# Designed miniproteins, single chains, continued (4), part 113

Each design is a single chain, and the fold is of that chain. pLDDT is the mean over its residues in the fold that is shown.

## One batch from the design tools (miniprotein)

Design m15900
Fold by ESMFold2-Fast:
Structure m15900 (fold): chain A 95 residues (1-95)
Amino acid sequence: LKQIFEIPKLPKDQQVPAYIKLLQHKSFVVRRNAVAVALYEVEDLSIIEELGKFVGSLDLSPEEFIILQMIAHSKDVPPEKKNAFLRGFEKGQKS
């Protein structure tokens, strides 16, 4: 849990792999928090889009759809970050 808040402090090239490890975690709460922290703390839209692409490439569970709904309806996340994540998600699904 504390490790999630340290990821934004890592070099850019290490942030995506660190978030991907959390998105592969068996706990839905860990996966949800990884997406939330990325959207709040990461300013680089390319990192956010790459995370969306990874999520879109997965065989999505009902839990992953809840994460997407949370992103779409969050008023506290800038629209450009939500759009970057969703754009990545669509690319991941097409791959």
Scores: mean pLDDT 72

Design m15901
Fold by ESMFold2-Fast:
Structure m15901 (fold): chain A 75 residues (1-75)
Amino acid sequence: SAEELRAEFEAVYPQLTLPEVLDKLFEIADAYEKEGKYNEALRIYRDAALFTERLGLYGWAERFRKKAEEVEKKI
């Protein structure tokens, strides 16, 4: 879930700023896509879109949502 994803990132990457965490989420999801693990990439993009939307970061939410739609077409 988005709440679990947030908690895990805060625990593992306490030194990262919010923009750095969001960039890291794109990097991790992109790595899964390159490995053909589309379901894992889709989960990250969807959770990140919901997380950023709840924070009022609508530009980031749109970016994650568009990536989720692109990945979903590959499944």
Scores: mean pLDDT 79

Design m15902
Fold by ESMFold2-Fast:
Structure m15902 (fold): chain A 68 residues (1-68)
Amino acid sequence: MTAEEKIEEIYEETKKKIEEAKSKDEAFQIVDEATKRMAEIVNESKDPKLEEKVKEYVRELILKAEKL
């Protein structure tokens, strides 16, 4: 599994967890944990394109949590 595939899996799983969250606070905790996990993968891969993709995914996850 590539670093990009791992990030995509975390993003998709996190979106589902946000939809099932009982509060905005819980949703933001889910986003924070996902952000940390994706940041670890980016740091290990040294791929600048992957860093940009993670920033976009984090923005989308924050917007999804705010809509809850």
Scores: mean pLDDT 82

Design m15903
Fold by ESMFold2-Fast:
Structure m15903 (fold): chain A 66 residues (1-66)
Amino acid sequence: EEERELIRRAQKLYNEALKAIKDGDFEKVKEIIEELKRLAQEARSRGLTNAAKAYEDARDAVEKAY
């Protein structure tokens, strides 16, 4: 059930990053991108493929919107 919680976290970080982009808070956006990178690597190391993909997809979307 840990993976479901991690996927929810990815969604929260994505929404937080979109708000930061809209607000022009690019320092916050960079912080969230780095957090998503760390979480994706951690999920991959544990074999949590769905969580890892969620973090990777969120990061890619944030980077494109940024």
Scores: mean pLDDT 83

Design m15904
Fold by ESMFold2-Fast:
Structure m15904 (fold): chain A 104 residues (1-104)
Amino acid sequence: MTLEERMDEEGLRHSIGMYVLKELEKGVSPEEIAREARENAEEYREKAKALSAAASAGEASLADLEEMERYEILYIIGKKGLSPEELTELAEEARKLLEEQQKL
């Protein structure tokens, strides 16, 4: 089961946005994220599948599950050909949701 199959469209957009936001905070540009995802989409798909198989066998650690989600997100970004502008918009949407959750 892929991340895209497990989440609704809003949940998927938020997950991608949160990933991008975290990478931007580490100093990674949206252009670097888009390029990396596009160039390595198939490798990320294979890595996600391998980790998914390990999870199904009960062999995956929590760190493995986190890496699986990261690879699934990168595959989706690359597969859909999301632009740096689209990645920036998704990160902004995620930031707004975080700000709303911090307000009483």
Scores: mean pLDDT 80

Design m15905
Fold by ESMFold2-Fast:
Structure m15905 (fold): chain A 88 residues (1-88)
Amino acid sequence: MKKTIKINVSGDVKNPGTYEFPEDTTLREVLEKIGLPHKLVPGILEIKLSDLPKTRTLTFTVYFEDGSKGILTITPTKDGYNLVFKKL
């Protein structure tokens, strides 16, 4: 059975809450499932959850097809990550 990673989602998203994803899920797939306000530009966030650092916070600028942007903050937890999205 594939290992799952727990993601606690908050901020400017359509579907906040706690999710479990397979460890080979990409950040793009996570963001599409939680519902960002706009459609993501293809190919930007292809990093797998298993490849995320386990000891430090990551901050990404996310770009949308309408030219808007947001900040994605990913913080490691004991069982996965906290994911906070802020629309700019």
Scores: mean pLDDT 75

Design m15906
Fold by ESMFold2-Fast:
Structure m15906 (fold): chain A 55 residues (1-55)
Amino acid sequence: MPPYLNLSLDELKAQLETLERLLALATATGSLSPDERAVMEARIAELRELVEQKE
């Protein structure tokens, strides 16, 4: 089962905010490879869609 289906809207929003903050920090420090960045961006997009669907 996809891990996000069991999360409340507040939990999904918290995960989204955490990942967006981590991506921004990692981008600023240059610590992510292009592949790692793409994976994080895809996860952020997935969480945004789930939040929109639950609102």
Scores: mean pLDDT 76

Design m15907
Fold by ESMFold2-Fast:
Structure m15907 (fold): chain A 58 residues (1-58)
Amino acid sequence: LVKEGDEAFSKGNYCAAFKKYKAAFDEVCKQDPTSEKCKELEKKATEALVKGGDACAQ
């Protein structure tokens, strides 16, 4: 999930990256909500969503 998100992000597929990071965030935060990994994934998902913007609009 994280690696797939990183690959999508590097290819400019920000909305796809956001979805992958969000899925990883949900899993990691359920296991350890206080981890730095959880916070990192939140930042990555937010960054991808901001850059994706219109592509991720519902």
Scores: mean pLDDT 75

Design m15908
Fold by ESMFold2-Fast:
Structure m15908 (fold): chain A 78 residues (1-78)
Amino acid sequence: EVKAAVEEVKANPEALEAAAEAQIQSVDQLRDAGILSEEQANELKELIEQFREAALAGDAEKVKELDARIQEIVDAAR
């Protein structure tokens, strides 16, 4: 549930920051492995940063929108 997740990360910004950092590292690893293009990796990192900002702001609708966009790029890379 996006709303519950937003409230949880807003209450624990350290966990949100750690999760975002881990996701960015994963994106860089996938780019280095040739699974993601440089363009796809850069777009995903921007979306992850926006997701972190929206989650900290408690914007559940924006978090949901950004999550869907991230998933779309990941699916397109398959």
Scores: mean pLDDT 73

Design m15909
Fold by ESMFold2-Fast:
Structure m15909 (fold): chain A 63 residues (1-63)
Amino acid sequence: SSLVNSLIEQLKQLLEQATDPTLRTALQEDLAFLQANGDNLSSEQLVARALSVIGAQEELRLQ
Protein backbone atom coordinates (compact mmCIF):
# COMPACT_ATOMS: atom_id res chain seq x y z
CA SER A 1 0.00 0.00 0.00
CA SER A 2 1.01 3.65 -0.39
CA LEU A 3 1.11 4.10 3.40
CA VAL A 4 3.46 1.10 3.80
CA ASN A 5 5.78 2.50 1.10
CA SER A 6 5.69 5.95 2.74
CA LEU A 7 6.58 4.49 6.16
CA ILE A 8 9.45 2.46 4.65
CA GLU A 9 10.88 5.61 2.99
CA GLN A 10 10.52 7.61 6.22
CA LEU A 11 12.32 4.87 8.20
CA LYS A 12 15.14 4.85 5.61
CA GLN A 13 15.51 8.64 5.96
CA LEU A 14 15.56 8.37 9.77
CA LEU A 15 18.26 5.68 9.55
CA GLU A 16 20.41 8.05 7.43
CA GLN A 17 20.19 10.69 10.21
CA ALA A 18 20.28 8.49 13.35
CA THR A 19 23.63 7.94 15.09
CA ASP A 20 22.38 6.52 18.43
CA PRO A 21 22.87 2.69 18.35
CA THR A 22 19.63 1.91 20.24
CA LEU A 23 17.53 4.11 17.95
CA ARG A 24 19.28 2.70 14.85
CA THR A 25 18.50 -0.88 15.98
CA ALA A 26 14.83 -0.01 16.59
CA LEU A 27 14.56 1.70 13.17
CA GLN A 28 16.23 -1.27 11.42
CA GLU A 29 13.82 -3.69 13.12
CA ASP A 30 10.78 -1.55 12.17
CA LEU A 31 12.02 -1.27 8.56
CA ALA A 32 12.59 -5.05 8.30
CA PHE A 33 9.14 -5.75 9.80
CA LEU A 34 7.34 -3.42 7.35
CA GLN A 35 9.31 -4.79 4.37
CA ALA A 36 8.38 -8.38 5.35
CA ASN A 37 4.81 -7.85 6.66
CA GLY A 38 3.51 -4.46 5.44
CA ASP A 39 1.04 -5.86 2.89
CA ASN A 40 -0.48 -8.15 5.57
CA LEU A 41 -1.12 -5.43 8.18
CA SER A 42 -4.59 -4.10 9.06
CA SER A 43 -5.36 -0.36 8.80
CA GLU A 44 -5.17 -0.12 12.62
CA GLN A 45 -1.74 -1.83 12.66
CA LEU A 46 -0.55 0.57 9.91
CA VAL A 47 -1.72 3.57 11.99
CA ALA A 48 0.19 2.16 15.00
CA ARG A 49 3.36 1.85 12.84
CA ALA A 50 2.88 5.43 11.55
CA LEU A 51 2.68 6.67 15.17
CA SER A 52 5.88 4.69 15.92
CA VAL A 53 7.65 6.50 13.03
CA ILE A 54 6.48 9.88 14.40
CA GLY A 55 7.83 8.87 17.83
CA ALA A 56 11.20 7.96 16.27
CA GLN A 57 11.31 11.37 14.51
CA GLU A 58 10.77 13.10 17.89
CA GLU A 59 13.46 10.91 19.56
CA LEU A 60 15.93 11.86 16.80
CA ARG A 61 15.03 15.57 17.22
CA LEU A 62 15.70 15.35 20.99
CA GLN A 63 19.08 13.55 20.60
Scores: mean pLDDT 82

Design m15910
Fold by ESMFold2-Fast:
Formats: structure tokens, sequence, C-alpha cells
Structure m15910 (fold): chain A 86 residues (1-86)
């Protein structure tokens, strides 16, 4: 469920370095695709300023599309931003 995904994201992002984040999210029960999208968005949101090229670069690094990244941000972006601010 979306609430289970949000709970996993909150717990993992608060305790895990960015470099280990994708694998930690998978280990916590997220699918590989969801874990990649969450890790990509976390990396993006940790940047103070971001250009369109940097968004494209992060999406490519994580093997996702820019459209997938924006769709994930619409659903879970607030949760990720909140977890990173804690």
Amino acid sequence: SDEEIKAIIRAVLQTTPLEELEQALIDAGLSEKTARQAAALAELLLRESVSVKEIEEIAKEYGISVDELFEFAERYGAVIAEALAA
C-alpha cells in the first residue's frame, strides 16, 4: 500500500547514507523499481539547486525516466522531503 511505502521511506531515509539507500529500501521490502525511484528523488532533493540537465543525469544514473521521477515526486515527494529534513 502507499502508506506502507511511505513508512519504509521515512524509516530508511533517516538512518541510511545516500550511497546505501537503494539497497536498504529493497532490503526493507520495496520493489527494485520503487527503491530506485525513491533513491533518485532523495539525491535530487538533497541538492540546493537543480537544473533540467541534473534531473536528466540523476534519472539516467538510477535507470529511470524523468517522467517516472516526476510521477514518483507527485506521490511521495513530500514524504521524502520531510524525512530528509528530520
Scores: mean pLDDT 83

Design m15911
Fold by ESMFold2-Fast:
Structure m15911 (fold): chain A 88 residues (1-88)
Amino acid sequence: DYLKKAIDYLEKAIKAAREGNVDEAIKFGQKAIAYLSKAVDEGYGEDVRKALEYARKALKHLRDGNVDEAIKDFEKALEYAKKALEKK
């Protein structure tokens, strides 16, 4: 299940970012985005699309050095991804 893999990588990205491991958070964020993109094709609807949007914003913030903003956006992505999983 691509959505469950995306959730796992979002949780890993948040943990890495909180630990100050920005490079690892970027790698996990990229994996989360890849699986969220595949989950969009599975028809989870609007919540997966919003999760993907927030995950992309988070990755941009990490690359710009805005770690606190990135964590907030990854947490929003995780919230929407979990909401999508509960509806299926």
Scores: mean pLDDT 86

Design m15912
Fold by ESMFold2-Fast:
Structure m15912 (fold): chain A 64 residues (1-64)
Amino acid sequence: SKEDLLKIAEDALKAGQWAYERGDYETAASAFTASANYYRLAGEPEKADQAEKMAQEAREKAGL
């Protein structure tokens, strides 16, 4: 359901934020990418775009 997809996206976003705060940029990038994908599947393009920007920033910090 859309509710299940949003919950997964939100949980992934939180996991990414926590990883980013502790300097685990590779894990953060993966989590933010997952969040963006699930927000997009849920029909939330603006939230997906924000998560994708966070993923890009984390990838850059990870040297990816």
Scores: mean pLDDT 90

Design m15913
Fold by ESMFold2-Fast:
Structure m15913 (fold): chain A 80 residues (1-80)
Amino acid sequence: SPLEERIARIEEIIEKERETIRELEERIEELRKEYEETGDIEIELKKLVLETVLNSTRFLVERLEKRKAELEEELRELEE
């Protein structure tokens, strides 16, 4: 059904974005360690940029999870 196809596409996007979150968290931790060793403000600024991207990606995942849940409830109601 078109609704099941929509749910599947949202799941694929969520999985991809969750992988992006993991990669960003790992890179932020690497930059944190580099900053502790060097004190280089450029590293701190790069970390801040990635933290902003991480926050935006987390927000997107939360919105997609909510939309997926709404579509799953709609699908359940149609299967009554």
Scores: mean pLDDT 88

Design m15914
Fold by ESMFold2-Fast:
Structure m15914 (fold): chain A 95 residues (1-95)
Amino acid sequence: KREEILKLALEAYEYAAEAVDLAATGGSREEIEEAIERFLRYMQELAELKVGKVSREEQIEIGVEVLEEEGFFELARVFRRNARLVLALREELEA
């Protein structure tokens, strides 16, 4: 499961980075929203490995906790930062 957790985390990281890059380079709203939804889907899968289905707000915190429990402390720190950026971007798109 450690390898599975790392794979899911890296996929989530890729989509978080893509969402931010698309926003910075003038990507469409639809492309940015797709990247955000992909990120949230992988965070949900990480959370489900520990506690089953959770709310969107809980999935990020639990996903980060899963990474910390497996000893991926630096990745968890980067993830918490990137999750805040992605959620802020999502709120700006909804405003």
Scores: mean pLDDT 75

Design m15915
Fold by ESMFold2-Fast:
Parts: sequence; structure tokens; C-alpha cells
Structure m15915 (fold): chain A 85 residues (1-85)
Amino acid sequence: SKEEFKERVLKHVDNVIERLYKEAKKLGFSKEEIKALLDYAMDLTIKAIRKIAKLEGFSDEEIDEIVKEARQHFKKKTEELLKEY
């Protein structure tokens, strides 16, 4: 279902952000460099989500809704992690 797909998308987004944040911080990246890395990862992740959702048979309107929520979730999670830096 759309709801199950969205739940998988949001879980994947959380995993990507947490992994990249922890590894970049461990490697000594600055807050600004981590933000740039996460912004780039967001764009790539959204692009992949659009392609997968289309293959799953979702409508353009449904894909736009899923992408909007994924992007909002990505931004919120990134802001919260960077506040802890």
C-alpha cells in the first residue's frame, strides 16, 4: 500500500541520515560540511524514491505527496542532528 511504502521510505531516510552523520562526524567533518553532505544525500534519495514509486505503480500525485513528506522528514531530522553538533 501507499502507507506501507511511505513507512519504508521514512525508515530508510532515518537510516541514511543517522549513518552519514555519525561517519562524517567521526571523520572530522565540520557542521557545514555535514550539512552539505546531507543535503546532497537528500537530493539523491528523493530521486531514487521517485523512480521506485513509479515502478511500484503509484500515480504522479501520490509520488509528489510521498516525496514531499520524505523531504520534510529529511530536513527535520538533519536540523535536529546538527543542533546536537
Scores: mean pLDDT 86

Design m15916
Fold by ESMFold2-Fast:
Formats: sequence, structure tokens, C-alpha cells
Structure m15916 (fold): chain A 85 residues (1-85)
Amino acid sequence: MEKEKIREVLEKAAELVEEGKVDEAIKVLRDAGLTELADELERAVKDPDNVAIVTGQVLRIIGLTFDKDLEAGARLAKALLKYLS
């Protein structure tokens, strides 16, 4: 996947999470092949008490996009943490 498409997908997912539309964000990530990140969002919705574990997994997944678009990945992580708060 091209860097621009990864950024667009991550920014769109972050915007959806910021709006509380987590299910739509999960679909956007899965359709783009970011399945590990989508799985982590689903787990966060089902078990919000594990915020520390979810945070660690999201940071790990952002590491997979570090050379692609760390800024958009960080925005998604912040949106998820706010949603779980």
C-alpha cells in the first residue's frame, strides 16, 4: 500500500473514533488490510478496563507504520485513548 493511502486510512479511522463511530473505523482499517490495528480497536471496545494493554498494543502497531506515517498513527492512538477514558 502506498504511504499516502495508509495516511488517509489512519486519518479517516481516527476521525471516526473521535466521532464515536468505532465500528466504522474498524471496518475502514480492515478494508485497508490493517487487521492487527482493527483487532486491537475491537478488543478495546469489548474490554475497556484493559486500557494499559490496549495502549501498549496500539503503540506496537504504530511501530509497524513508523516509516510510513507516524503522525496519523499517533492521532489514531490518541483518539482511541480518549474514547476509552
Scores: mean pLDDT 71

Design m15917
Fold by ESMFold2-Fast:
Structure m15917 (fold): chain A 104 residues (1-104)
Amino acid sequence: DGVPPLTPEEVERLRRRALELSQSDDPSKLAAAGVLISILKNNGVPPGEEEARFYVKAAEDYLKNGDYARAERLAQRALDIARRSKASPELIARAQALLEKARA
């Protein structure tokens, strides 16, 4: 029991849309990014830059709210995914900085 398989073109389209939405500070757009990331996961698509950026946003929010333990876990996940997906140097640096702040 799973969702129908995505074509390579559908995977690419959903990844691009999730990446765009994950760059927003709008909670509804971030929620939409999370839904698209879930669809990709259910179709066996490996985590990409879109998921790393989503976790960076979540880690930043937890850090602002003083939840250092959750911020650390999400920043570590974001960093691991960003490195594995060969994400932008900016995103990798941002995830590293968040991890260091959460551990300080």
Scores: mean pLDDT 82

Design m15918
Fold by ESMFold2-Fast:
Structure m15918 (fold): chain A 98 residues (1-98)
Amino acid sequence: KQKELEKLLKEIKEKLDKYLAEGKITKEAAELLYEEIEELAKKALEEGKDVEEIEREIKEGLEEIVKDWAEAIEKYGKEALEELLKKLKPLREAVRAA
């Protein structure tokens, strides 16, 4: 299970790096997302949640956040970071409830 979590975190970082390279997210947003997701995944695992459920919630939440962010960064640039912070709170709550 720990090995699967490490693989998940690596895949998430690779996806964030790809979004950054495509201009769909900023460096600051990518770092913030990775740190929050890492903390969420570790906390959920400590609480005995299944790695597959953690993976599903995180991947779905991340995809939705990045999709919304892509539109925001195109229109608002750096000001979109505050909107990203608001979206992280619901994701954190969803992972805890899973």
Scores: mean pLDDT 70

Design m15919
Fold by ESMFold2-Fast:
Structure m15919 (fold): chain A 73 residues (1-73)
Amino acid sequence: SEVLEHLGAARRHVGEALRLLSKRDYQGAIEHLDEAIEHLRKAKSLADPEMAEGIDVNIETLERIKERVQKQL
């Protein structure tokens, strides 16, 4: 499933962002958060309305995390 491929890619990018945050690489973490958000947006465009609503919540959560990380720069 193309939706599951994008969700899997988003999850991997979130994992890498968390690893980079633990090393205080805030710029690298932001880049991976942006990639995760982009994959979630692609998954949302392909998903049914119920799944798209859940993906939207995840996008909003990652955008808020990104904003907090940006304040460390």
Scores: mean pLDDT 91

Design m15920
Fold by ESMFold2-Fast:
Structure m15920 (fold): chain A 71 residues (1-71)
Amino acid sequence: NLDAFKTTIIAKLKKEAEEVLDEITDPATKAAFSSAMNSLFDELEEETSTERTVGLILAAIGEIEDVRLKL
């Protein structure tokens, strides 16, 4: 169902974020990325609107991809 799918996506995004975080060499960038991702995941876990949940998932993917492309 949708709730199980959401839980699975959040877990996958958390793993992707951890892998990207391990590749960041600049301490300031690493701290900023970690803080931004933690805030997004906290908001995602509390969100009950399907539309807003999709928006937050896309925002999390965007943050991961932006940092990954600059590694």
Scores: mean pLDDT 82

Design m15921
Fold by ESMFold2-Fast:
Structure m15921 (fold): chain A 56 residues (1-56)
Amino acid sequence: GPRVRMKDPVVALVAEHDLGTPPVGVIVGEVSEDKVVVEFPNGKTAIVPKSLLEPV
């Protein structure tokens, strides 16, 4: 899937707290039009709004 990163500093901080320090992830699925499943380099996944992600 597409490679993405967190564009919002607050969302990046939450991702660091829950998932480690994942600067870039890969979209591996879609939950809705505005929400996707992102897999991070540490192998963890999270459901993230598309509006909080940007392509790398």
Scores: mean pLDDT 68

Design m15922
Fold by ESMFold2-Fast:
Structure m15922 (fold): chain A 107 residues (1-107)
Amino acid sequence: EREERLREKLRRLRERAERIIAETDDPLLKAAAEAILEALDLIEELLERGADLEYIEKKLEELEELLAELERLKDADLSDEKVLTRAIALVLRAIGIVLELELKLRK
C-alpha cells in the first residue's frame, strides 16, 4: 500500500517534469526539470533495492516542491534578475538532491 502510493506519486512527478521540458524554451528551466527526472530515476532504483520508504517519501516531497516552483517560474519573466536568481537556486537544489541520491546508491 505505502510503496504503491509512492510509485504512483513518482509516476505523476515524472509526468509533470516531462511536461515542463516539453513546454519551456528556457535552458535553465529545462536543466532543472531534467535534474528532477534524474533524481526520480534514482529514487525508483532505491525503491527497487528496498530502501527506507520514509526516506523515499521525504525525497519525493522535496522534488514535488521543486516541481511546483518550476511550474510557477515557467510563466515568469526570466529577464528579471530576481526570477533568474530563483531559477538558478532551483537548479542547484535539484542537482544537490541528485548527488545525495547517487551517493546513497553507491553505499
Scores: mean pLDDT 84

Design m15923
Fold by ESMFold2-Fast:
Structure m15923 (fold): chain A 135 residues (1-135)
Amino acid sequence: QVTRLHQELNSKDFKRQVEAASSIESLPSQEAQQALQALKEALNHKDFEVQSAAARALGAIGAPSALEPLVAALDHKNEEVRASAMNALPRMPTEVRVKGIHSVAASKNRDAAGRVLSATQFDVGGEKFLQALLD
């Protein structure tokens, strides 16, 4: 049986998706991990509106486990999903973004990757950014 949060994230109703995402901040750690898993699964949903809402929610939460799914979403076929991932990644903590810097740089979406990398460089400074790229 699908959880209530998973069902809400699989709807085309952006209001329900936003309400579901906002509830994660108030959940116990175990339930929060289940909710994060549901959002990561929603990034692979057939409906791009569900995928875009999931990307926005994952960025707002800023969990390290969301980094790789959001980076993969930069290469998504739908422009709105790519834009949601591009806007979500800079909202994550700087330390989490630095760990994903190689994955971002390897993205086939050069424009979106460039924007995320520029935001990370601005936050950490040029030398730390270059060291992270070279590692």
Scores: mean pLDDT 67

Design m15924
Fold by ESMFold2-Fast:
Structure m15924 (fold): chain A 90 residues (1-90)
Amino acid sequence: SIEQVTRQIGLSLRLIGLMLDMERQEQASPALAREALAVVRELLDDPNATDSQLQLAIDVAQLLLRKTTDPAIQAEARALIARGQARLAA
């Protein structure tokens, strides 16, 4: 559907934007980190996510791990990386 395609494109573009924003920061702000986790989770919850989109979500979560010292954010990012990797392996 148009709605599904629009959602998939929108999520991918948001992840790219978040990655660029995080690359420019020594440490991700709490707001940026929460937004990154939310968008990664939303893409991983999409059963139609492509392998390229899954890899992008994993890359964003991995970058977030390098840009945060918050153990709660690190735990969520690791869980999302594991979910994305499991879907790619299937």
Scores: mean pLDDT 86

Design m15925
Fold by ESMFold2-Fast:
Structure m15925 (fold): chain A 91 residues (1-91)
Amino acid sequence: SLREQIEREVDESMAVMKAFLDGAIIEVDENADLKEAVKKALELAKKTGYAMLVIKNEDGSETIAIFDKNGNVLFATGDEKLVKEIEELVK
């Protein structure tokens, strides 16, 4: 429903804002160990409630994932392959 869609978008925006405010942000480049980066983001989310992983490519594009304290990916956007790899790593 439209209501459920709006509630999801609000929750996603709040999670992003909370991660920024708490400094719960992990930034890595495209050559980083993705499994270790995701693990660190999940560990931060357990402490702060939310954590953001930002993967920066050489072309300046970014892949962003938001994690909650329960080990879920709430939101991910950017490179489709990286998004899928992140989702598989949290299973």
Scores: mean pLDDT 78

Design m15926
Fold by ESMFold2-Fast:
Structure m15926 (fold): chain A 68 residues (1-68)
Amino acid sequence: SRLDEAKAILRETLRSLGLSDEVIETLLAMFEDMVTRHGLSVDEALALVEAMARAMNPDVEVPPIPRP
């Protein structure tokens, strides 16, 4: 599914930035909740997760997450 593809892309992108597994899984859980519980589109949820990743990791340059 588009959601599963986006989750895989998000996980690998965050992993490539050297973020901890705890931070990665937290951001993934929030992303999934935004789409499945709050009715956001995958693209809207990815934009919010990008902003959150940047806010939580100010010393890391977080690029735009590739869209599926």
Scores: mean pLDDT 83

Design m15927
Fold by ESMFold2-Fast:
Structure m15927 (fold): chain A 62 residues (1-62)
Amino acid sequence: GDEQIRAATERAQREIKEAFELFDKGEISAGEAAGRVLRGIGDVIDAVLDAGKPLSEMPSLG
């Protein structure tokens, strides 16, 4: 439901922010940072689909 979508979105936003921070520090590669971003987006898509909502209702991640 909406709570699962919000929780997934908040988690994805944190993971994306952390991935960029680690990349800026040189702790992870650009490919690893991109992988983490895509995973976060995928988690939100899964939560939206599991809630039976259209992808157009997916929250902004950046």
Scores: mean pLDDT 79

Design m15928
Fold by ESMFold2-Fast:
Structure m15928 (fold): chain A 64 residues (1-64)
Amino acid sequence: GERVVVELEGKNAKELGEKVREAAQANPSSREGLLRAGTLAGLAMILEGKTKFTLRAEGSEGEV
């Protein structure tokens, strides 16, 4: 299956990480849901000039 990794760094990372986790759990999807949650968190961090945000998607085996 696909995996999406969201990485946050800095003192504000935990706060925004919680929001990303909540959004991902609300509507989990192999890539789309996590990408949406990650994008929102990343934008919030950028707007506040806070922490680096990294979103990485790893495909596992195959298109089915």
Scores: mean pLDDT 55

Design m15929
Fold by ESMFold2-Fast:
Structure m15929 (fold): chain A 84 residues (1-84)
Amino acid sequence: SLSFEPLSPEVAERLRRLVEEAQRAIENGDIETAKRYLDEAMDLLAPEVARGNLTAAVQLLAFATEKAILDSSGELKVLPLPEP
């Protein structure tokens, strides 16, 4: 029952808007807001992934990866800088 189906136009448009807002938040240095928009994008895709839509699964994995990168950047800022 796995398939590569296009996302509905409504889901695709909502997803693009969430990605644009996440990118804007990153450009403004608001990493927590960016991660929140990525969480919303992943939540939007979750029902499609559950139906076996591999197109949605690939997109969700991409957003999960981006969020992990943002989380890693935040953790690195908390780590003590090496002193000379």
Scores: mean pLDDT 79

Design m15930
Fold by ESMFold2-Fast:
Structure m15930 (fold): chain A 83 residues (1-83)
Amino acid sequence: SREEAVERIVEIVRGAALFGAEKGEEARPTLERFADELAEVLGMSPEEAEEFRERLLRTTSMDREEAEREAERIAERIREHAE
């Protein structure tokens, strides 16, 4: 279902955010590619895609707790957009 698909995307985004926090700057190329691909799949506008990319890349400068909070903020925006 659409709801199940949204929750799977949310879990993938959470994993990406935690990967960013764990790997730091080394994660940037992977997260940049991931953000661009997911934005295309979700049909984000160029402005939405750039905001999503920047938010995800900020996790490379975060600790695990900060990255988990950022992932929850991104997740809520994805859930809101899906409804």
Scores: mean pLDDT 82

Design m15931
Fold by ESMFold2-Fast:
Structure m15931 (fold): chain A 87 residues (1-87)
Amino acid sequence: SAVEILEKAKEEALELLKAGKWKEAVAVLLRAAAEILGVPEETIKAIEAGEGVGVEAPASELPKEVQEKMEEIVKELKPLAEELYKE
């Protein structure tokens, strides 16, 4: 389920953040968002490569649907990040 994918991504991202692997943590979250939205496999691979997806404009690095879902995921993960910085 989407909730299960998100929870797994949160746990993995938190471990990566604690290990100082910030880029990998972001990649895990982006991949989870893409998977939840049912984004094609080629799009997920492009996100992992940091090349963007099917966009020609320099400002568009991710599909709009993935960007919108990431905003929601960031809001959900904000408490975890705040607690991490709060100690």
Scores: mean pLDDT 60

Design m15932
Fold by ESMFold2-Fast:
Structure m15932 (fold): chain A 86 residues (1-86)
Amino acid sequence: SEELLRRIEELLRQLDQALKNQDRKKALEIARELFELAKKLFEKGDYKTASSVLSVVESVARSLKDDDLAEEASKLRDEVLKKIKE
């Protein structure tokens, strides 16, 4: 939905700001919310946007040493990419 995409855009802007401020806790909190929104995109069949959002979540989680979140995002992204190949 357009509202879902607007929320993702807002969160991506907030994530950029949290990373610039070196606010690890805030950045991971936003990354977790983006992960949940990527799940909703996957359920809606928006595989391309879901894959892009999950790529951001995985990258941020790895850079901030949250290996659990990075692994969750990577696994879900693999499932999304399988759907794109169908």
Scores: mean pLDDT 88

Design m15933
Fold by ESMFold2-Fast:
Structure m15933 (fold): chain A 71 residues (1-71)
Amino acid sequence: DELLEKIKEEILASVAEKGFYVSEPLSVEEAEKLKEPLEKFAKENGLRLTWFPPEGVKSENGKMGFVATRA
């Protein structure tokens, strides 16, 4: 989908330029849909994703995000 492809391009560009990428706030629904394809993309491109909020912490307003770095 368009959001997934946009995020992939932004990750590659930001990691190449800065060494990391910080996502814009995502809804829980968007994050759940994106997590599997983005983790696969990260593995294929030598990247690691760190998702937030941390495990066990709930976002009351449904906002999630991630940081991408080289693995």
Scores: mean pLDDT 79

Design m15934
Fold by ESMFold2-Fast:
Structure m15934 (fold): chain A 60 residues (1-60)
Amino acid sequence: MTEEEREKLFELAEAVLNAMKAYIDYQIALKNGDLEKAEKYKKIRDDYFTKAQELERELA
């Protein structure tokens, strides 16, 4: 494994963790009926998930 590959693996892990955090916040917002806040967290989750997919593709 190269240093660059290791750095990208760390970035992938961070992106996944951030996506999971945003998903939790999204679920809390939905439970509270805050649709505006839910939409915000949904977008944050999707953005991090997209970043994770890009990094995974680069590591494949």
Scores: mean pLDDT 83

